# Designs tried in a protein design run: designed miniproteins, single chains, continued (3). Part 19

Each design is a single chain, and the fold is of that chain. pLDDT is the mean over its residues in the fold that is shown.

## One batch from the design tools (miniprotein)

Design m8672
Fold by ESMFold2-Fast:
Structure m8672 (fold): chain A 116 residues (1-116)
Amino acid sequence: DPSAQLQRELEDLVEQAESLIESADKLLKEYEENKDTDKEKAEEIALRLMIIAQRLLDLSDLLSKSDKPEHQELAKKAREKAKEILEKIKLTPEQQKELDKLLELAQQMQRALQQR
């Protein structure tokens, strides 16, 4: 049933967006706690936050296509959280290249999962 499949896909996107927003809040706090005391850990957290920000932007775009007000509100929250991450996290050119590589790998894995 295409209608039931679309509903399940939207429910999965909602759960993923809520989980990533919660993870982003925790990681942003850990980043602030570590940025002056543990540079290696702060850099790892920064890369994870940038991956989350990109996924939140993608989820925001997908959820904004729903006609349900709760999905549109969640899309707005996801976009605002991604913007917060992008404003707080500044990557070196080397870190940006690593992020681009990780995002490409994540996109390839996402495409593979859609073939199931």
Scores: mean pLDDT 81

Design m8673
Fold by ESMFold2-Fast:
Structure m8673 (fold): chain A 86 residues (1-86)
Amino acid sequence: EEERVMELLDRASEAIRKAIEALKQGNKEEAIKYVDELVRIADELERLGHRQLAADVYRSAAVIYEKAGETEKAKELRQRADELAA
């Protein structure tokens, strides 16, 4: 599913960009919506066997959670990413 993986990565990149912009504007709620999208993308990449790509997406989502003040949720995503990348 090479096309599917590329589509997921393109969607992840766009969600990250939009989340960062929302955070710059002080819109934490909007940023968290993009984190939810990133987690779904990472979950799908993991199911497709792309553990390293899934880990990278989870780490990006964790950074956005941290910047949005969701410290515990950020920690959970970082732990998940580290386990996938091991």
Scores: mean pLDDT 87

Design m8674
Fold by ESMFold2-Fast:
Structure m8674 (fold): chain A 76 residues (1-76)
Amino acid sequence: MKKELEEKLKELEEKIKEVREKIVAGEATKEELEEGAEALKKAAELQLKLLGIKLSEEEQKKIEEDFEAYRRKLLE
Protein backbone atom coordinates (compact mmCIF):
# COMPACT_ATOMS: atom_id res chain seq x y z
CA MET A 1 0.00 0.00 0.00
CA LYS A 2 2.77 2.52 0.78
CA LYS A 3 4.10 2.49 -2.80
CA GLU A 4 0.58 2.98 -4.21
CA LEU A 5 -0.04 5.89 -1.83
CA GLU A 6 3.30 7.46 -2.80
CA GLU A 7 2.42 7.16 -6.51
CA LYS A 8 -1.01 8.73 -5.93
CA LEU A 9 0.62 11.53 -3.94
CA LYS A 10 3.01 12.24 -6.83
CA GLU A 11 0.07 12.42 -9.27
CA LEU A 12 -1.75 14.84 -6.98
CA GLU A 13 1.40 16.94 -6.51
CA GLU A 14 1.79 17.24 -10.29
CA LYS A 15 -1.86 18.29 -10.57
CA ILE A 16 -1.42 20.89 -7.83
CA LYS A 17 1.76 22.15 -9.52
CA GLU A 18 -0.03 22.65 -12.84
CA VAL A 19 -2.93 24.48 -11.20
CA ARG A 20 -0.52 26.58 -9.10
CA GLU A 21 1.39 27.56 -12.24
CA LYS A 22 -1.85 28.87 -13.77
CA ILE A 23 -2.84 30.56 -10.49
CA VAL A 24 0.49 32.43 -10.37
CA ALA A 25 -0.01 33.48 -14.00
CA GLY A 26 -3.54 34.67 -13.15
CA GLU A 27 -5.00 32.35 -15.79
CA ALA A 28 -6.64 29.58 -13.74
CA THR A 29 -10.23 28.72 -14.67
CA LYS A 30 -12.92 27.88 -12.10
CA GLU A 31 -12.66 24.21 -13.08
CA GLU A 32 -8.89 24.24 -12.56
CA LEU A 33 -9.26 25.94 -9.17
CA GLU A 34 -11.76 23.26 -8.12
CA GLU A 35 -9.44 20.49 -9.34
CA GLY A 36 -6.52 22.08 -7.50
CA ALA A 37 -8.52 22.37 -4.28
CA GLU A 38 -9.54 18.71 -4.44
CA ALA A 39 -5.99 17.60 -5.30
CA LEU A 40 -4.53 19.67 -2.44
CA LYS A 41 -7.00 18.16 0.04
CA LYS A 42 -6.36 14.59 -1.17
CA ALA A 43 -2.58 15.09 -1.16
CA ALA A 44 -2.66 16.28 2.46
CA GLU A 45 -4.83 13.29 3.45
CA LEU A 46 -2.52 10.81 1.68
CA GLN A 47 0.57 12.40 3.23
CA LEU A 48 -0.93 11.98 6.70
CA LYS A 49 -1.89 8.37 5.89
CA LEU A 50 1.74 7.68 4.95
CA LEU A 51 2.70 9.00 8.40
CA GLY A 52 -0.06 6.94 10.02
CA ILE A 53 -1.91 10.04 11.19
CA LYS A 54 -5.66 10.54 10.91
CA LEU A 55 -6.70 13.99 9.75
CA SER A 56 -9.45 15.58 11.84
CA GLU A 57 -12.35 17.52 10.32
CA GLU A 58 -10.87 20.74 11.73
CA GLU A 59 -7.52 20.05 10.04
CA GLN A 60 -9.26 19.27 6.74
CA LYS A 61 -11.15 22.56 7.05
CA LYS A 62 -7.88 24.48 7.45
CA ILE A 63 -6.51 22.94 4.25
CA GLU A 64 -9.67 24.01 2.40
CA GLU A 65 -9.37 27.52 3.86
CA ASP A 66 -5.74 27.77 2.70
CA PHE A 67 -6.84 27.04 -0.85
CA GLU A 68 -9.70 29.53 -0.58
CA ALA A 69 -7.12 32.14 0.46
CA TYR A 70 -5.33 31.32 -2.79
CA ARG A 71 -8.52 31.97 -4.74
CA ARG A 72 -9.03 35.32 -3.02
CA LYS A 73 -5.45 36.31 -3.75
CA LEU A 74 -6.11 35.71 -7.46
CA LEU A 75 -9.31 37.77 -7.45
CA GLU A 76 -7.88 40.53 -5.28
Scores: mean pLDDT 69

Design m8675
Fold by ESMFold2-Fast:
Structure m8675 (fold): chain A 64 residues (1-64)
Amino acid sequence: SLLRGLATWARRRGDEEAAEYFEKAAKYLEQGDLEKAKEYLEKGLSLLPPQAAEEVRRTYESLL
């Protein structure tokens, strides 16, 4: 899934906490829980620099 790729990307940047939130978002998305998936995606994005968070939001606009 795209969110699992995002978690891997965050880990490569050293953002382990963000990666854990993105992994939880991926699990909820796979279960069809869009509200929780969005919640955890936003929690992960809050840990990134603002410019990086906006780039990710543009990529996943349909999920936000």
Scores: mean pLDDT 78

Design m8676
Fold by ESMFold2-Fast:
Structure m8676 (fold): chain A 95 residues (1-95)
Amino acid sequence: SPLEEAIVGAVKLAYEAEGVTLSEEELEKLRENARLFVEAMKRINEALKAGDEEAARKVVEELVERFAELNEMSEEEKEEALRLLLRTLERYLER
C-alpha cells in the first residue's frame, strides 16, 4: 500500500541519515512491520470512530504480540512496548 511504502521509505531515509544502510533482509522485515502497523492503525481508527475504546485497546495488544513475534522480542520488551502504546492511546483519547 502507499502508506506501507511511505513508512518503509521514511525509516530507510532516517537510517541513511545516520550513516546506516539496511540490507535486503532488513528491508523485507521493515516492510512486514510496516504492514502490521498500517493494518493495526486502520483497525484502531475504525474502532475509535465507532466509539469502541475497548476494541482499539485489543488491536494494540494484538499488534504488540505480532510485532514481538516478528522481531523476536523478549517478554520484558513486549510488556514495555504494550505499556507505552496503551499509554499513547490513552493520551490521544484524552486530547
Scores: mean pLDDT 81

Design m8677
Fold by ESMFold2-Fast:
Structure m8677 (fold): chain A 100 residues (1-100)
Amino acid sequence: MDLEKAKELMAEGRRAFEEGKYEEAIKKYEEAIEYAERAGDKITLADALLNLGEALFKLGKYEEAIEKYEEAIKLAEEAKAPEVLIRRARKNLEKAKKAL
């Protein structure tokens, strides 16, 4: 139900991100977050927040990116998400903190 919509929006956001359309990617990821929250899927929510943070980082919105990465890490750890997701979020958080 809402989980399928979240994944579809994440795929659309990823395409926009790959095309350098970071503001469009942000919009898609924000919509995906709403559907992931409704679905109650913490792993998909964490992945959406991580992708949102990456798009914010590309636009130089480092403080906002940091907030999204920290939220993604917390949710991923609570959900015992795959280690690769948690490591990616932590590496991105470190990069964003250094960019400030």
Scores: mean pLDDT 89

Design m8678
Fold by ESMFold2-Fast:
Structure m8678 (fold): chain A 65 residues (1-65)
Amino acid sequence: SAEIEAALAKLNPEARELVEKAIELIRQGKYEEADRLFAEAATRTTDPEELAAIETVYKETLKEN
């Protein structure tokens, strides 16, 4: 997804790694584990733009799976 790729590009490396792992967990149907990693990613930034990007990835990944 172009939306997911654009949002991932806005993230710092630590948040991006956690979010990419969370996307793979959603694809495997492991929603509780994915939710934990998205929550962890949100703790790796205080930038409102990066927090919005994490939320965008979460919502768009759920729409595609």
Scores: mean pLDDT 86

Design m8679
Fold by ESMFold2-Fast:
Structure m8679 (fold): chain A 70 residues (1-70)
Amino acid sequence: LADRLGEEVGRRTGSPAFAERVRALADRLRAQGASDEEVRQTVQRLTDDYLQQSDQLTQQVQQQQDLLDS
């Protein structure tokens, strides 16, 4: 799932760095017990935000990872 979502995000955004962050986030969400559907919904929201506001979205992905680490 994470790898597939990362590839899709990379294709849509043109950003390998963002795609790798999304892949890592997806893996963490699943480790925390999130369903495939919940992971997809989170990734889609972040991707849509990135397309509108790419510079801010990198911080949002990092913020979500920080919450999972806490």
Scores: mean pLDDT 74

Design m8680
Fold by ESMFold2-Fast:
Structure m8680 (fold): chain A 64 residues (1-64)
Amino acid sequence: KAKKEVEEKLEKFYKEGRISEEEYEEQLKFIEESDEKEIEIELEQLESLEAMIRAIDKLIERRK
């Protein structure tokens, strides 16, 4: 469950150009080698990063 959510968030970041192809591939390898607990921690970190990115995007939108 958590693994799929992390993979989906990483794909979204890659598609939006927020991470490179190299970073995307390295993160996918990390997820494949990690246990469920490590993946859950990574998911929480990605959710926090996503929230920060959304806040920054809203600030940029206000200027244009």
Scores: mean pLDDT 75

Design m8681
Fold by ESMFold2-Fast:
Structure m8681 (fold): chain A 65 residues (1-65)
Amino acid sequence: SAAEEAGRLTIEGRAAYDAGDYDAAIAYFERALALDPDLEVARENLAQALEAAGRDAEAAAVRAR
């Protein structure tokens, strides 16, 4: 299902984040949110990855959703 796929993408995104690959992490979390826009854990992880990448304005916009 889309929800299961979104969960899997969130796990892969966190693994990329832990490896320091913030661009890959952002892409995984954006894909997860495209499948499940209400997935709070993916939104929080996306904001953290954007902050780590220096994209603070985008992180603030994500947190305001």
Scores: mean pLDDT 87

Design m8682
Fold by ESMFold2-Fast:
Structure m8682 (fold): chain A 61 residues (1-61)
Amino acid sequence: SALEEARRLLAENPELLEEEARRDAEGFARGLGITDPALLEKLEEMFRSVYEMIPLGAIGF
């Protein structure tokens, strides 16, 4: 299934998870007008943790 393939790709490429999390954090911050470096770092860590907590292939979409 597509979810199983996505899970496999994420597991094989953990660096891509960090890249996706960073990109999502930057986009989210930009949408809210957040430029504080400490908040950007927290957002990146939050998104990275979310991706790491989805081991069952339930990536949402």
Scores: mean pLDDT 66

Design m8683
Fold by ESMFold2-Fast:
Order: sequence, then structure tokens, then C-alpha cells
Structure m8683 (fold): chain A 90 residues (1-90)
Amino acid sequence: EKEELKEQYRKFLDGVAEILKDENLSVEEIKAKVRELAAEVQKFYDKMTPEEKAKFDEVLARIEAAQTKEEVYRAINELVKLFHEAYKKM
């Protein structure tokens, strides 16, 4: 259902915005919150092409590997752009 994909898209973007607003979060806390958001958009992920899924998985891996807030924020911005481009094609 297109409406369910739109809801997951909005929920993901809103969740990311709340994470980015909280300057007191540690890198590990940011990673945990992003993992929770990614798990909640499984239906959206399932509608992605194999290439989009591979890029999504790669960016999530870079978030997990991040050592600094700058690295994790960079990866989160890439994830948001990927999610936005995938949604445009749905």
C-alpha cells in the first residue's frame, strides 16, 4: 500500500530529525537509535530494488563503523538521501 510506504518514509525522516536535534547523544546512542529506525521501515526496505538494498546496507555498515559524530552524521545524511531517492521511485 502506497500510504504505508509514505508513513514509513515520514516516520524515518522525523526520527532522524529528532536524533540530529539532540547534541548530547553519544556516537553509540546515535547508532542505536538509527538501528531502531531502520528496523521500523522493513516494509519500505522490502520494496527497494536489489541495488538500492545493497546501498542501504552499505550505508548502515558505515554508520556502525563510525568512530566520530562527524562520521556518523555524514553516513546518516547519505542514508536520508538514499531513502528519499528510493521513495521517489515508489
Scores: mean pLDDT 83

Design m8684
Fold by ESMFold2-Fast:
Structure m8684 (fold): chain A 84 residues (1-84)
Amino acid sequence: SKEEAIKKLKELLEEARALGDELLVKVIEQAIKAIEEDASKFELEELIGLLGIVRGLARLVGDERSAALAEEAIDVLKELLKQL
C-alpha cells in the first residue's frame, strides 16, 4: 500500500540522514512527496532511476551503507509499482 511504502521510506530517510548522505536524503524525500501527491507511474520510475544513480555513486566511493539504503528504497518503489 501507499501507507506502507511511505512508512518504510520515512524509516530509510532517517537512516540516510544519520549517514549524512545528503543526495540520498533529497531523493528519498522526493519519493515520499511523489507518493503523497499521487504521482504517475512514470514519475515513480524516474525516481527509481535516480536512486539507481545514487546507489552507483555510493558504491564508487565505498559507501556500502548508503548503497544498501538506496537499494531498499528502490525495492519499496518497485513493490509499490506492482500494486498500482
Scores: mean pLDDT 88

Design m8685
Fold by ESMFold2-Fast:
Structure m8685 (fold): chain A 94 residues (1-94)
Amino acid sequence: EDEKEREESIKKAEEEAAEAEKQGLEKLAEAIRTELELRKKAVEEGREPSEEEKLEMKELAVEALEELEKKGLLSEEEKKDLEEAKKELEEKRK
């Protein structure tokens, strides 16, 4: 895709992170910002995110989902996704 579509995607992610932080969803904001930074770095270096970077993004996503669950903001489907994501993290470390 073109550079303008990429810029819009980045700005939208930054706005989503800012909105999450404004709502007190600090872990969600951290997960969004970290994913954005790691993906940007990979693109600037002409590569895909590494397995380590993918693992870091997944760990932060799990923390964000746990924060949403604690605040009662997760649906039943999202709670199942969180449980599955935790299981995948455990398997990936074996």
Scores: mean pLDDT 77

Design m8686
Fold by ESMFold2-Fast:
Structure m8686 (fold): chain A 98 residues (1-98)
Amino acid sequence: MEVERVEVRLVAKSKDNKTFEKSAVLEAGQDAGAVLQELMKEILKTPNLVEIEREVVVTRSDGVVERHYEKLKNVEKDENGLWVYKDGEVSSSVTRLP
């Protein structure tokens, strides 16, 4: 079945409880992975970053909606400059449009 729409939302939380959000709505045929990578690159510039939420909602032409949610906690850069997290929550759901 064809994908009708993909919605991507990223929310970064800093140690001082400030939030930074990036989102995009993608048309059929756009590379959702490439867009997500660019949004993640911007989110990772958040000072004192401690938490990232990622939500991807895929709407199919048959009326099925898939929601993929991930929360990365205790986010930090290691000594080599690589982003790591120590606690995460992942959920996925599939539902029909009302």
Scores: mean pLDDT 72

Design m8687
Fold by ESMFold2-Fast:
Structure m8687 (fold): chain A 87 residues (1-87)
Amino acid sequence: MLTLTGTETYREILEKFAELSGKELILGKEFEDRPIQPSMTRAEFGVRLATGTNVKVEVENPDQPLQPGDLLVVDPETNTLHIVDPS
């Protein structure tokens, strides 16, 4: 489990996911490493993490803005990253 601070890059999140899942991180040419944008929704963030990667992303309350304190939960069996609303 990782708590989002809102200052991470997409690559930093995916590298932490790989460490926690114990699986290889595969990044294709469609992956774009950028800092988290303060105006993005959880769904937009999830799409960015999944685009050009071998990571599945599931999102709670996808239309809500991504917030510091959002929880990132790793399921290593399915290679899935869950973006969880802690509220």
Scores: mean pLDDT 81

Design m8688
Fold by ESMFold2-Fast:
Structure m8688 (fold): chain A 78 residues (1-78)
Amino acid sequence: MKVTEEQFERDVLAALAEIFAAISRLGAANPKATPEQKELFRKAAEKFEEAVRLIDSGAPLEEAQKVLDEGRELLRKA
């Protein structure tokens, strides 16, 4: 099996997006978080889950990166 640089970048980005989605879902479920924080965590999770779907579907990495960056921006606001 040949692992290309592109394939390695896709696998790493997908793994990071999955981890961020899981963390964001945990944040949304945190009873100590404010309603505003829960909403931001929920939106961030949806963005990270979308990034995973884009990578899995073979979309351009630049497109997946944009969605992942949107999720990170939402996490910074939470």
Scores: mean pLDDT 82

Design m8689
Fold by ESMFold2-Fast:
Structure m8689 (fold): chain A 71 residues (1-71)
Amino acid sequence: MASEVEIKADEAFKLLLSRYPQVLDLGDEAIAYAGSVCKDLAAANPDWSPEQIAKEAEKRLCAKFGLPLPA
């Protein structure tokens, strides 16, 4: 069974992909990085909402891959 952390990470990852569908086009490295960051943030911040995790993961992803923030 998925843990609370895994569920939140998955929800945050889905939110991130809905804002940055181009992450799927960047390849396995970008997808793996996005998923890893969401998991790390969910584990470190168990009281955060999926939206908060997605926002922070989004900033880290943008910094690493030079992506613009969504409008």
Scores: mean pLDDT 76

Design m8691
Fold by ESMFold2-Fast:
Structure m8691 (fold): chain A 65 residues (1-65)
Amino acid sequence: MSKEVLEHEVEAGVHEIAAAVAKLLGDYERAAEHYRKAAEHLEKAGDLEEAERLRELAEEAERKA
């Protein structure tokens, strides 16, 4: 795996954790934002299936915001 791809996967993981924390705090607006950023990084890493899953989670969070 290239260093560039690894960096995107790490950034995606950080945003996934941030989204989960925001969701636990009831901050669905921030949760949606972090899920979208995680999805963008996974798309750049080539993990399209996981990126789509996170976009769905972002949409769900936006509905609850």
Scores: mean pLDDT 84

Design m8692
Fold by ESMFold2-Fast:
Structure m8692 (fold): chain A 63 residues (1-63)
Amino acid sequence: DALERALELARELAKLVAEELEKRTGEKPKVSVELVDGRTLVATAETSKEKRVLRFDVSRLVP
């Protein structure tokens, strides 16, 4: 469904952010994607030096 597609997109974007973060910090980031409150996808890429968080409102993608 649309939510599954949004999850795939969030994971793909998180991978791109993780690649940038690894290139910048020299560390391999830990990546996670969570559905929060059934409405927001939160993708996190984290190293010991830097943390990046991406938020996607899925309420408009899943009518």
Scores: mean pLDDT 77

Design m8693
Fold by ESMFold2-Fast:
Structure m8693 (fold): chain A 84 residues (1-84)
Amino acid sequence: SPLDEELRRLLAELSELAEQIPDEDKRNAALALISEMASAIAAGDYAAADAHLEELLAVTPEELRAAVQEVIDRIRALLERRRA
């Protein structure tokens, strides 16, 4: 569906932003959170997906925070449309 295509694109954008995290441990943690979020969405566990988005924001360095927050807000909007 168009919503599934948009969600896949936004998850790819989050992964690209996570790859820009200079600290390897934080980068790996962010990528793991994105993977867990995708799995939660596939399972219909939108509460777990939202929690992983908050955890992702917490490990994101300040310089990337605004860009990551923008993509998170777009993902949250899509998840709300899918729940309706």
Scores: mean pLDDT 83

Design m8694
Fold by ESMFold2-Fast:
Structure m8694 (fold): chain A 66 residues (1-66)
Amino acid sequence: SDATTARRLLLEAIERGLSLEELRERARAHLSPETVARFEARAAEDERLLEEQKKRLEELAKKLAE
């Protein structure tokens, strides 16, 4: 379902350190337009939390690259 796909996309974005814009692109490709609109509206509010998570993932990615 879209809900399952959305959860997997979010988990993958967290694990791989994807930007919010990359996550939006993937959401548009794999989720219904209604789910995408709901996601984008909520993502605008949640960007601060995602920004902090991204910094943690960037540090992990740097360690994996080295």
Scores: mean pLDDT 71

Design m8695
Fold by ESMFold2-Fast:
Structure m8695 (fold): chain A 61 residues (1-61)
Amino acid sequence: SELSARLVGHVLRAIGAMLEGNYEEAARDFEEAAILSEQLGDTVTAEKYRKLAEEAREKAK
């Protein structure tokens, strides 16, 4: 689906941003992945992406 394709895109961008040390960008992409997971009805996966976004924000300090 369109939502699944967008979810994969945001996850891949977040991983790339983490590898480059762009933690603020990674946090934004993980937050968008969490929203898309929620729209797909996957609340467990959404919670995991929210936690990854929090971890990325902590690294951005």
Scores: mean pLDDT 87

Design m8696
Fold by ESMFold2-Fast:
Structure m8696 (fold): chain A 134 residues (1-134)
Amino acid sequence: SPEEVEKILQEAFDHIEKARDLVIEDPSKVDEAIKHLEKAFELIVEAGKLSPNAAIAGIWAFKEAMEVLTREALQRPEVRDGAARVLEHGKELMKKAGEEIIKLVKSPEDKQNIKKATDEAIATLEAGAAAVRA
């Protein structure tokens, strides 16, 4: 149901936001932040089984949160290493989740839309990690 999908997505968004905020507030919490991202991607895959558009919304929320983390790391040297590690791990989690969702969705159009969102998120995280490690 739409209500069930919205609930799963909101839980995924909460985990993404928690991962971002943990690293910004305490860069030593990288391992805890990564666990929140792992849970977020489990939920995004679950949402994708019910609605391909829900998976895309989750991928976009993740991409946006990682862009915020990148901007914060560029302003605060103490956040850079923690942010780079989260971006690098997030890229690998995004790659795996995107591949899993593509296998689960039925239409060629939905597969292409998921692939495009996944590729754009990966490119954003790769550029972000490179920038904060420079």
Scores: mean pLDDT 90

Design m8697
Fold by ESMFold2-Fast:
Structure m8697 (fold): chain A 62 residues (1-62)
Amino acid sequence: MEETRRLVEEAVEKGYISPRLAEDILREGVPPEVLERYMKLVEEGKHSEAAALLFAELDRRR
């Protein structure tokens, strides 16, 4: 859980996700490995793939 929070804070600071989306990620308990993959995809310019990965994980946890 601490690793996920740290990665979320980094992603918000870099502008990769909004503070609202950060709250959703933390509330649903997205694992840190999914967040790490999301950030790598964004850094590679694969924004659509990154969004699909993150939203699929959020939907799966609901």
Scores: mean pLDDT 78

Design m8698
Fold by ESMFold2-Fast:
Structure m8698 (fold): chain A 64 residues (1-64)
Amino acid sequence: SLLDRISELSREAVELMPSDPKKSKEVLDLVDEALRYLSQGDVERARELLDEAERLVEEAKRSL
């Protein structure tokens, strides 16, 4: 589930890169940080970071 969210957000960030490279990088940075916390067993913190990444993706899509 969380790994699926990471995969989906990574893909969406790459798709945003041509139109919004700054937000694309911010999303990828959050996904990378979430993966780091997940590897340490901090599922709650990883989930919070993925929620933030999803919010940024939605904001970027609204700005298109």
Scores: mean pLDDT 83

Design m8699
Fold by ESMFold2-Fast:
Structure m8699 (fold): chain A 99 residues (1-99)
Amino acid sequence: TVKEGGSVTLTYTGEGLEKKPVAWIAQKPGEERKLVASIGVDGTTTYAEEVKGRFTISRDAEKQTVTLNMNNLKKEDTAVYYPVVGGVKYGPGTQLTVT
């Protein structure tokens, strides 16, 4: 749980992540899954329009970690966030609640 206007960082660590594209998706009950941000093997990033300027995705190849830094949180950001590796493999979900 985090207050509106606050910040939170989600991290996903896994062997071989430096060789695969990783995306973060948001899932709300009764809604379609939404792409939030993605990072390619070459470091190229993409962002959903509603999170541009607020969220940043990055990778650390040595630590085999992909990080989603979420700033200026809005109540609408309340969702379960999943990392998706290589477009197919879902990592564990993290519940974010913005109050």
Scores: mean pLDDT 80

Design m8700
Fold by ESMFold2-Fast:
Structure m8700 (fold): chain A 64 residues (1-64)
Amino acid sequence: MLGDAVLTATKDTALVGDPLIELKKGQKLKAHILAVREDGFIEVELLDNGTRAKVGLDYVEVEE
């Protein structure tokens, strides 16, 4: 799961970062996965703008 991936939102959610990024179900983002946390969040850097954020694993499908 570490490295470059495509994140697909499985439900309406948000990437928690600065700024907060709202995702609709089915929306896809290209991201570099920085860490997978024990609390069920993944830490990511968005490839389009370099924004660092976190999102719950239950809210996204990860395609490497």
Scores: mean pLDDT 76

Design m8701
Fold by ESMFold2-Fast:
Structure m8701 (fold): chain A 69 residues (1-69)
Amino acid sequence: DEEELKKLVEEIRKLKEEIKKKLSEEQYNALEKQLDAEERRLVAAYLAGEPVIEVQRRFLEFLKKKLEE
């Protein structure tokens, strides 16, 4: 649903901000490259016909894992 998608997008945005606050400049630069690669993979999955909400959930889980590292 569109409402659930909006909620996921907002959670992703907030989590990215929390990660930026916790990382050094060097750590953030390394993470940025990983985020770019993951975003590219998620775009490919979406274009292959995966529901956008499932693609966004996968991205949220990726970010949660990076925050825990």
Scores: mean pLDDT 75

Design m8702
Fold by ESMFold2-Fast:
Structure m8702 (fold): chain A 55 residues (1-55)
Amino acid sequence: ELQDLVLKVSEDPELVRELAQIIRDVEAELGKSSSDPEVLELITERIKEMLEERE
């Protein structure tokens, strides 16, 4: 779930910064808010990619 990923990311200020950028980029690309399921799916995917690169 996105909320669980956001909580995990919030432990690291660098990851929080990256998360904020991902949210803005996805909202801009799709023209929809972060509450939209389509936006949430893409944000979730990008967060997973970011975490994978750091692990």
Scores: mean pLDDT 73

Design m8703
Fold by ESMFold2-Fast:
Structure m8703 (fold): chain A 69 residues (1-69)
Amino acid sequence: DKLRKLVLELIAEKLRIIGLELEKEMLKEHLKENPNDKEAWEKIEELDKEIEELEKRIKELEEEIETLK
């Protein structure tokens, strides 16, 4: 059913954000030892953008789920 598919997609997207946040934390730890690593700072910005896009998708999914409840 559509509701079940949306709930599973919501869970999958939330798990993806957790993975990206973990990668971001690892990069921040690296930057404590290497604060002038420009490439690592740029990667954090890329991860922030990807997290933002996923958060928008989660909101869309939550709104659609709310409509079906």
Scores: mean pLDDT 85

Design m8704
Fold by ESMFold2-Fast:
Structure m8704 (fold): chain A 66 residues (1-66)
Amino acid sequence: GKPAMTPGQQKQLKHLEEYGSLILENITNKDVRIAKLKEIARQADLLGNKEAAEKFDEEVRKIEAG
């Protein structure tokens, strides 16, 4: 299994989820929403938080499928 997230990574994930929720609340255009969520996933991955990146990639896939 993957190692447990550090407290810092958990806090970062929470902040990114809050930011993602604000994007989904304030942006109605599907393509812009996808682009912004991909940006969050990329930033999470660059910060080494792969679980956060995977969660945002999953959200993008759901939007693209619907």
Scores: mean pLDDT 76

Design m8705
Fold by ESMFold2-Fast:
Parts: C-alpha cells; structure tokens; sequence
Structure m8705 (fold): chain A 84 residues (1-84)
C-alpha cells in the first residue's frame, strides 16, 4: 500500500492517491467521518470531515506520514469540517 501510494504520487494519479488516503483514514481513524479527500500537492491534503478535533488532525497527519514514508514535518493536512 505505501509503495502503491508513492507510485501514484510520482505518476500524478491524484484520483488513486485520494482514494487510498480516504480508505486508510476511514479504516484507522473512523472517528473523523471522512467525506472526501483532495490532494493539493504530493504531501499536502485537504480532508473533509464531519468530526473535528486538534488530536484527530495530528493523528491524521501522523498516519499519512507513515503511509508516505516521510517525516511528519513534510506532510500538510488541512481538516475541513463539513455539515453532516
């Protein structure tokens, strides 16, 4: 999965990147209630959620850093709270 995600980023297959990120967040952080994911850069993501907390934002950023195989400092996550 990590290698597949890195290949998708290299190939600029943003639909695959967004799908893989959404699947991982929904499986490991179901509390977020992820509605959508937008890749705005190779390590920059807008994540649309119905449940927001600063702790969940940190956990999402750490999870994506793990999946991408990069330091947390290189990952930018913007959690956008949307109506249910």
Amino acid sequence: MSEELRKAIEEKDWETVERLVKEALSERLPELQVQDVKAVGPYTFEIYVTNYSPQLELEARELLAELLGVPVSEVTVDLVQVPA
Scores: mean pLDDT 81

Design m8706
Fold by ESMFold2-Fast:
Formats: C-alpha cells, structure tokens, sequence
Structure m8706 (fold): chain A 75 residues (1-75)
C-alpha cells in the first residue's frame, strides 16, 4: 500500500523534526506510530524482514535521541 509507506516516511520525518525542535514527547509519539505501522506492513507482507529490521532500527534510534533530549530538558 503506497499510502502506508508514504505515511511511514512522513512519521519518521515528523519524529526527526520534533527532536530538532526540542519536543521529545511529540517525537516519541511519532516514533511509536511508525513502529505500529511497521508491524502492520510486515504482518501484511508489504515489506521484507530486512526492511522491517531497518525500520525498527530507525525507530529505536529516534526513541533514543528523543529520550536524550528529554533528559537534557529535565536537567
């Protein structure tokens, strides 16, 4: 589904933008939605295992960066 793949990339872009803007809670929400969409795409057979693993790695990296921003903001 072309729409879900575009939505996935848009979610990654929004998460990155939220991190850059110092909005970790928003970044975490976008990253978690991307993770949900990745699970759906993989279960539907729309992406390969390798694509799924790369997507999960992207989500993990974004979550770690967002948590880092949140820690800095709370210090």
Amino acid sequence: MEEKLKELEDLFEKARQAINEGKPDEAIRYANRAAELLDELYKEGKISREEYQRGVARVTALLLEAIGVQIEKEL
Scores: mean pLDDT 82

Design m8707
Fold by ESMFold2-Fast:
Structure m8707 (fold): chain A 68 residues (1-68)
Amino acid sequence: SLAEKMAEAVREGHYDVALIGAAVGLASLKSSGGNEELRKQYEAAIDALVAGDRETAIEHFEKAAELE
């Protein structure tokens, strides 16, 4: 899943890839009227990445992956 790949990117230190991928995924979900809980997990992961909280970002991406 996209979220699973973003969690892997964060673990590998590719924070720019994770942030861009998550932003694109979130924009797609908002545009399509997708799953609200999935959207919430992507938003929380992006907020954590911007705050520098990489462990929290991974947790939210893993939760998003469970919903995909």
Scores: mean pLDDT 82

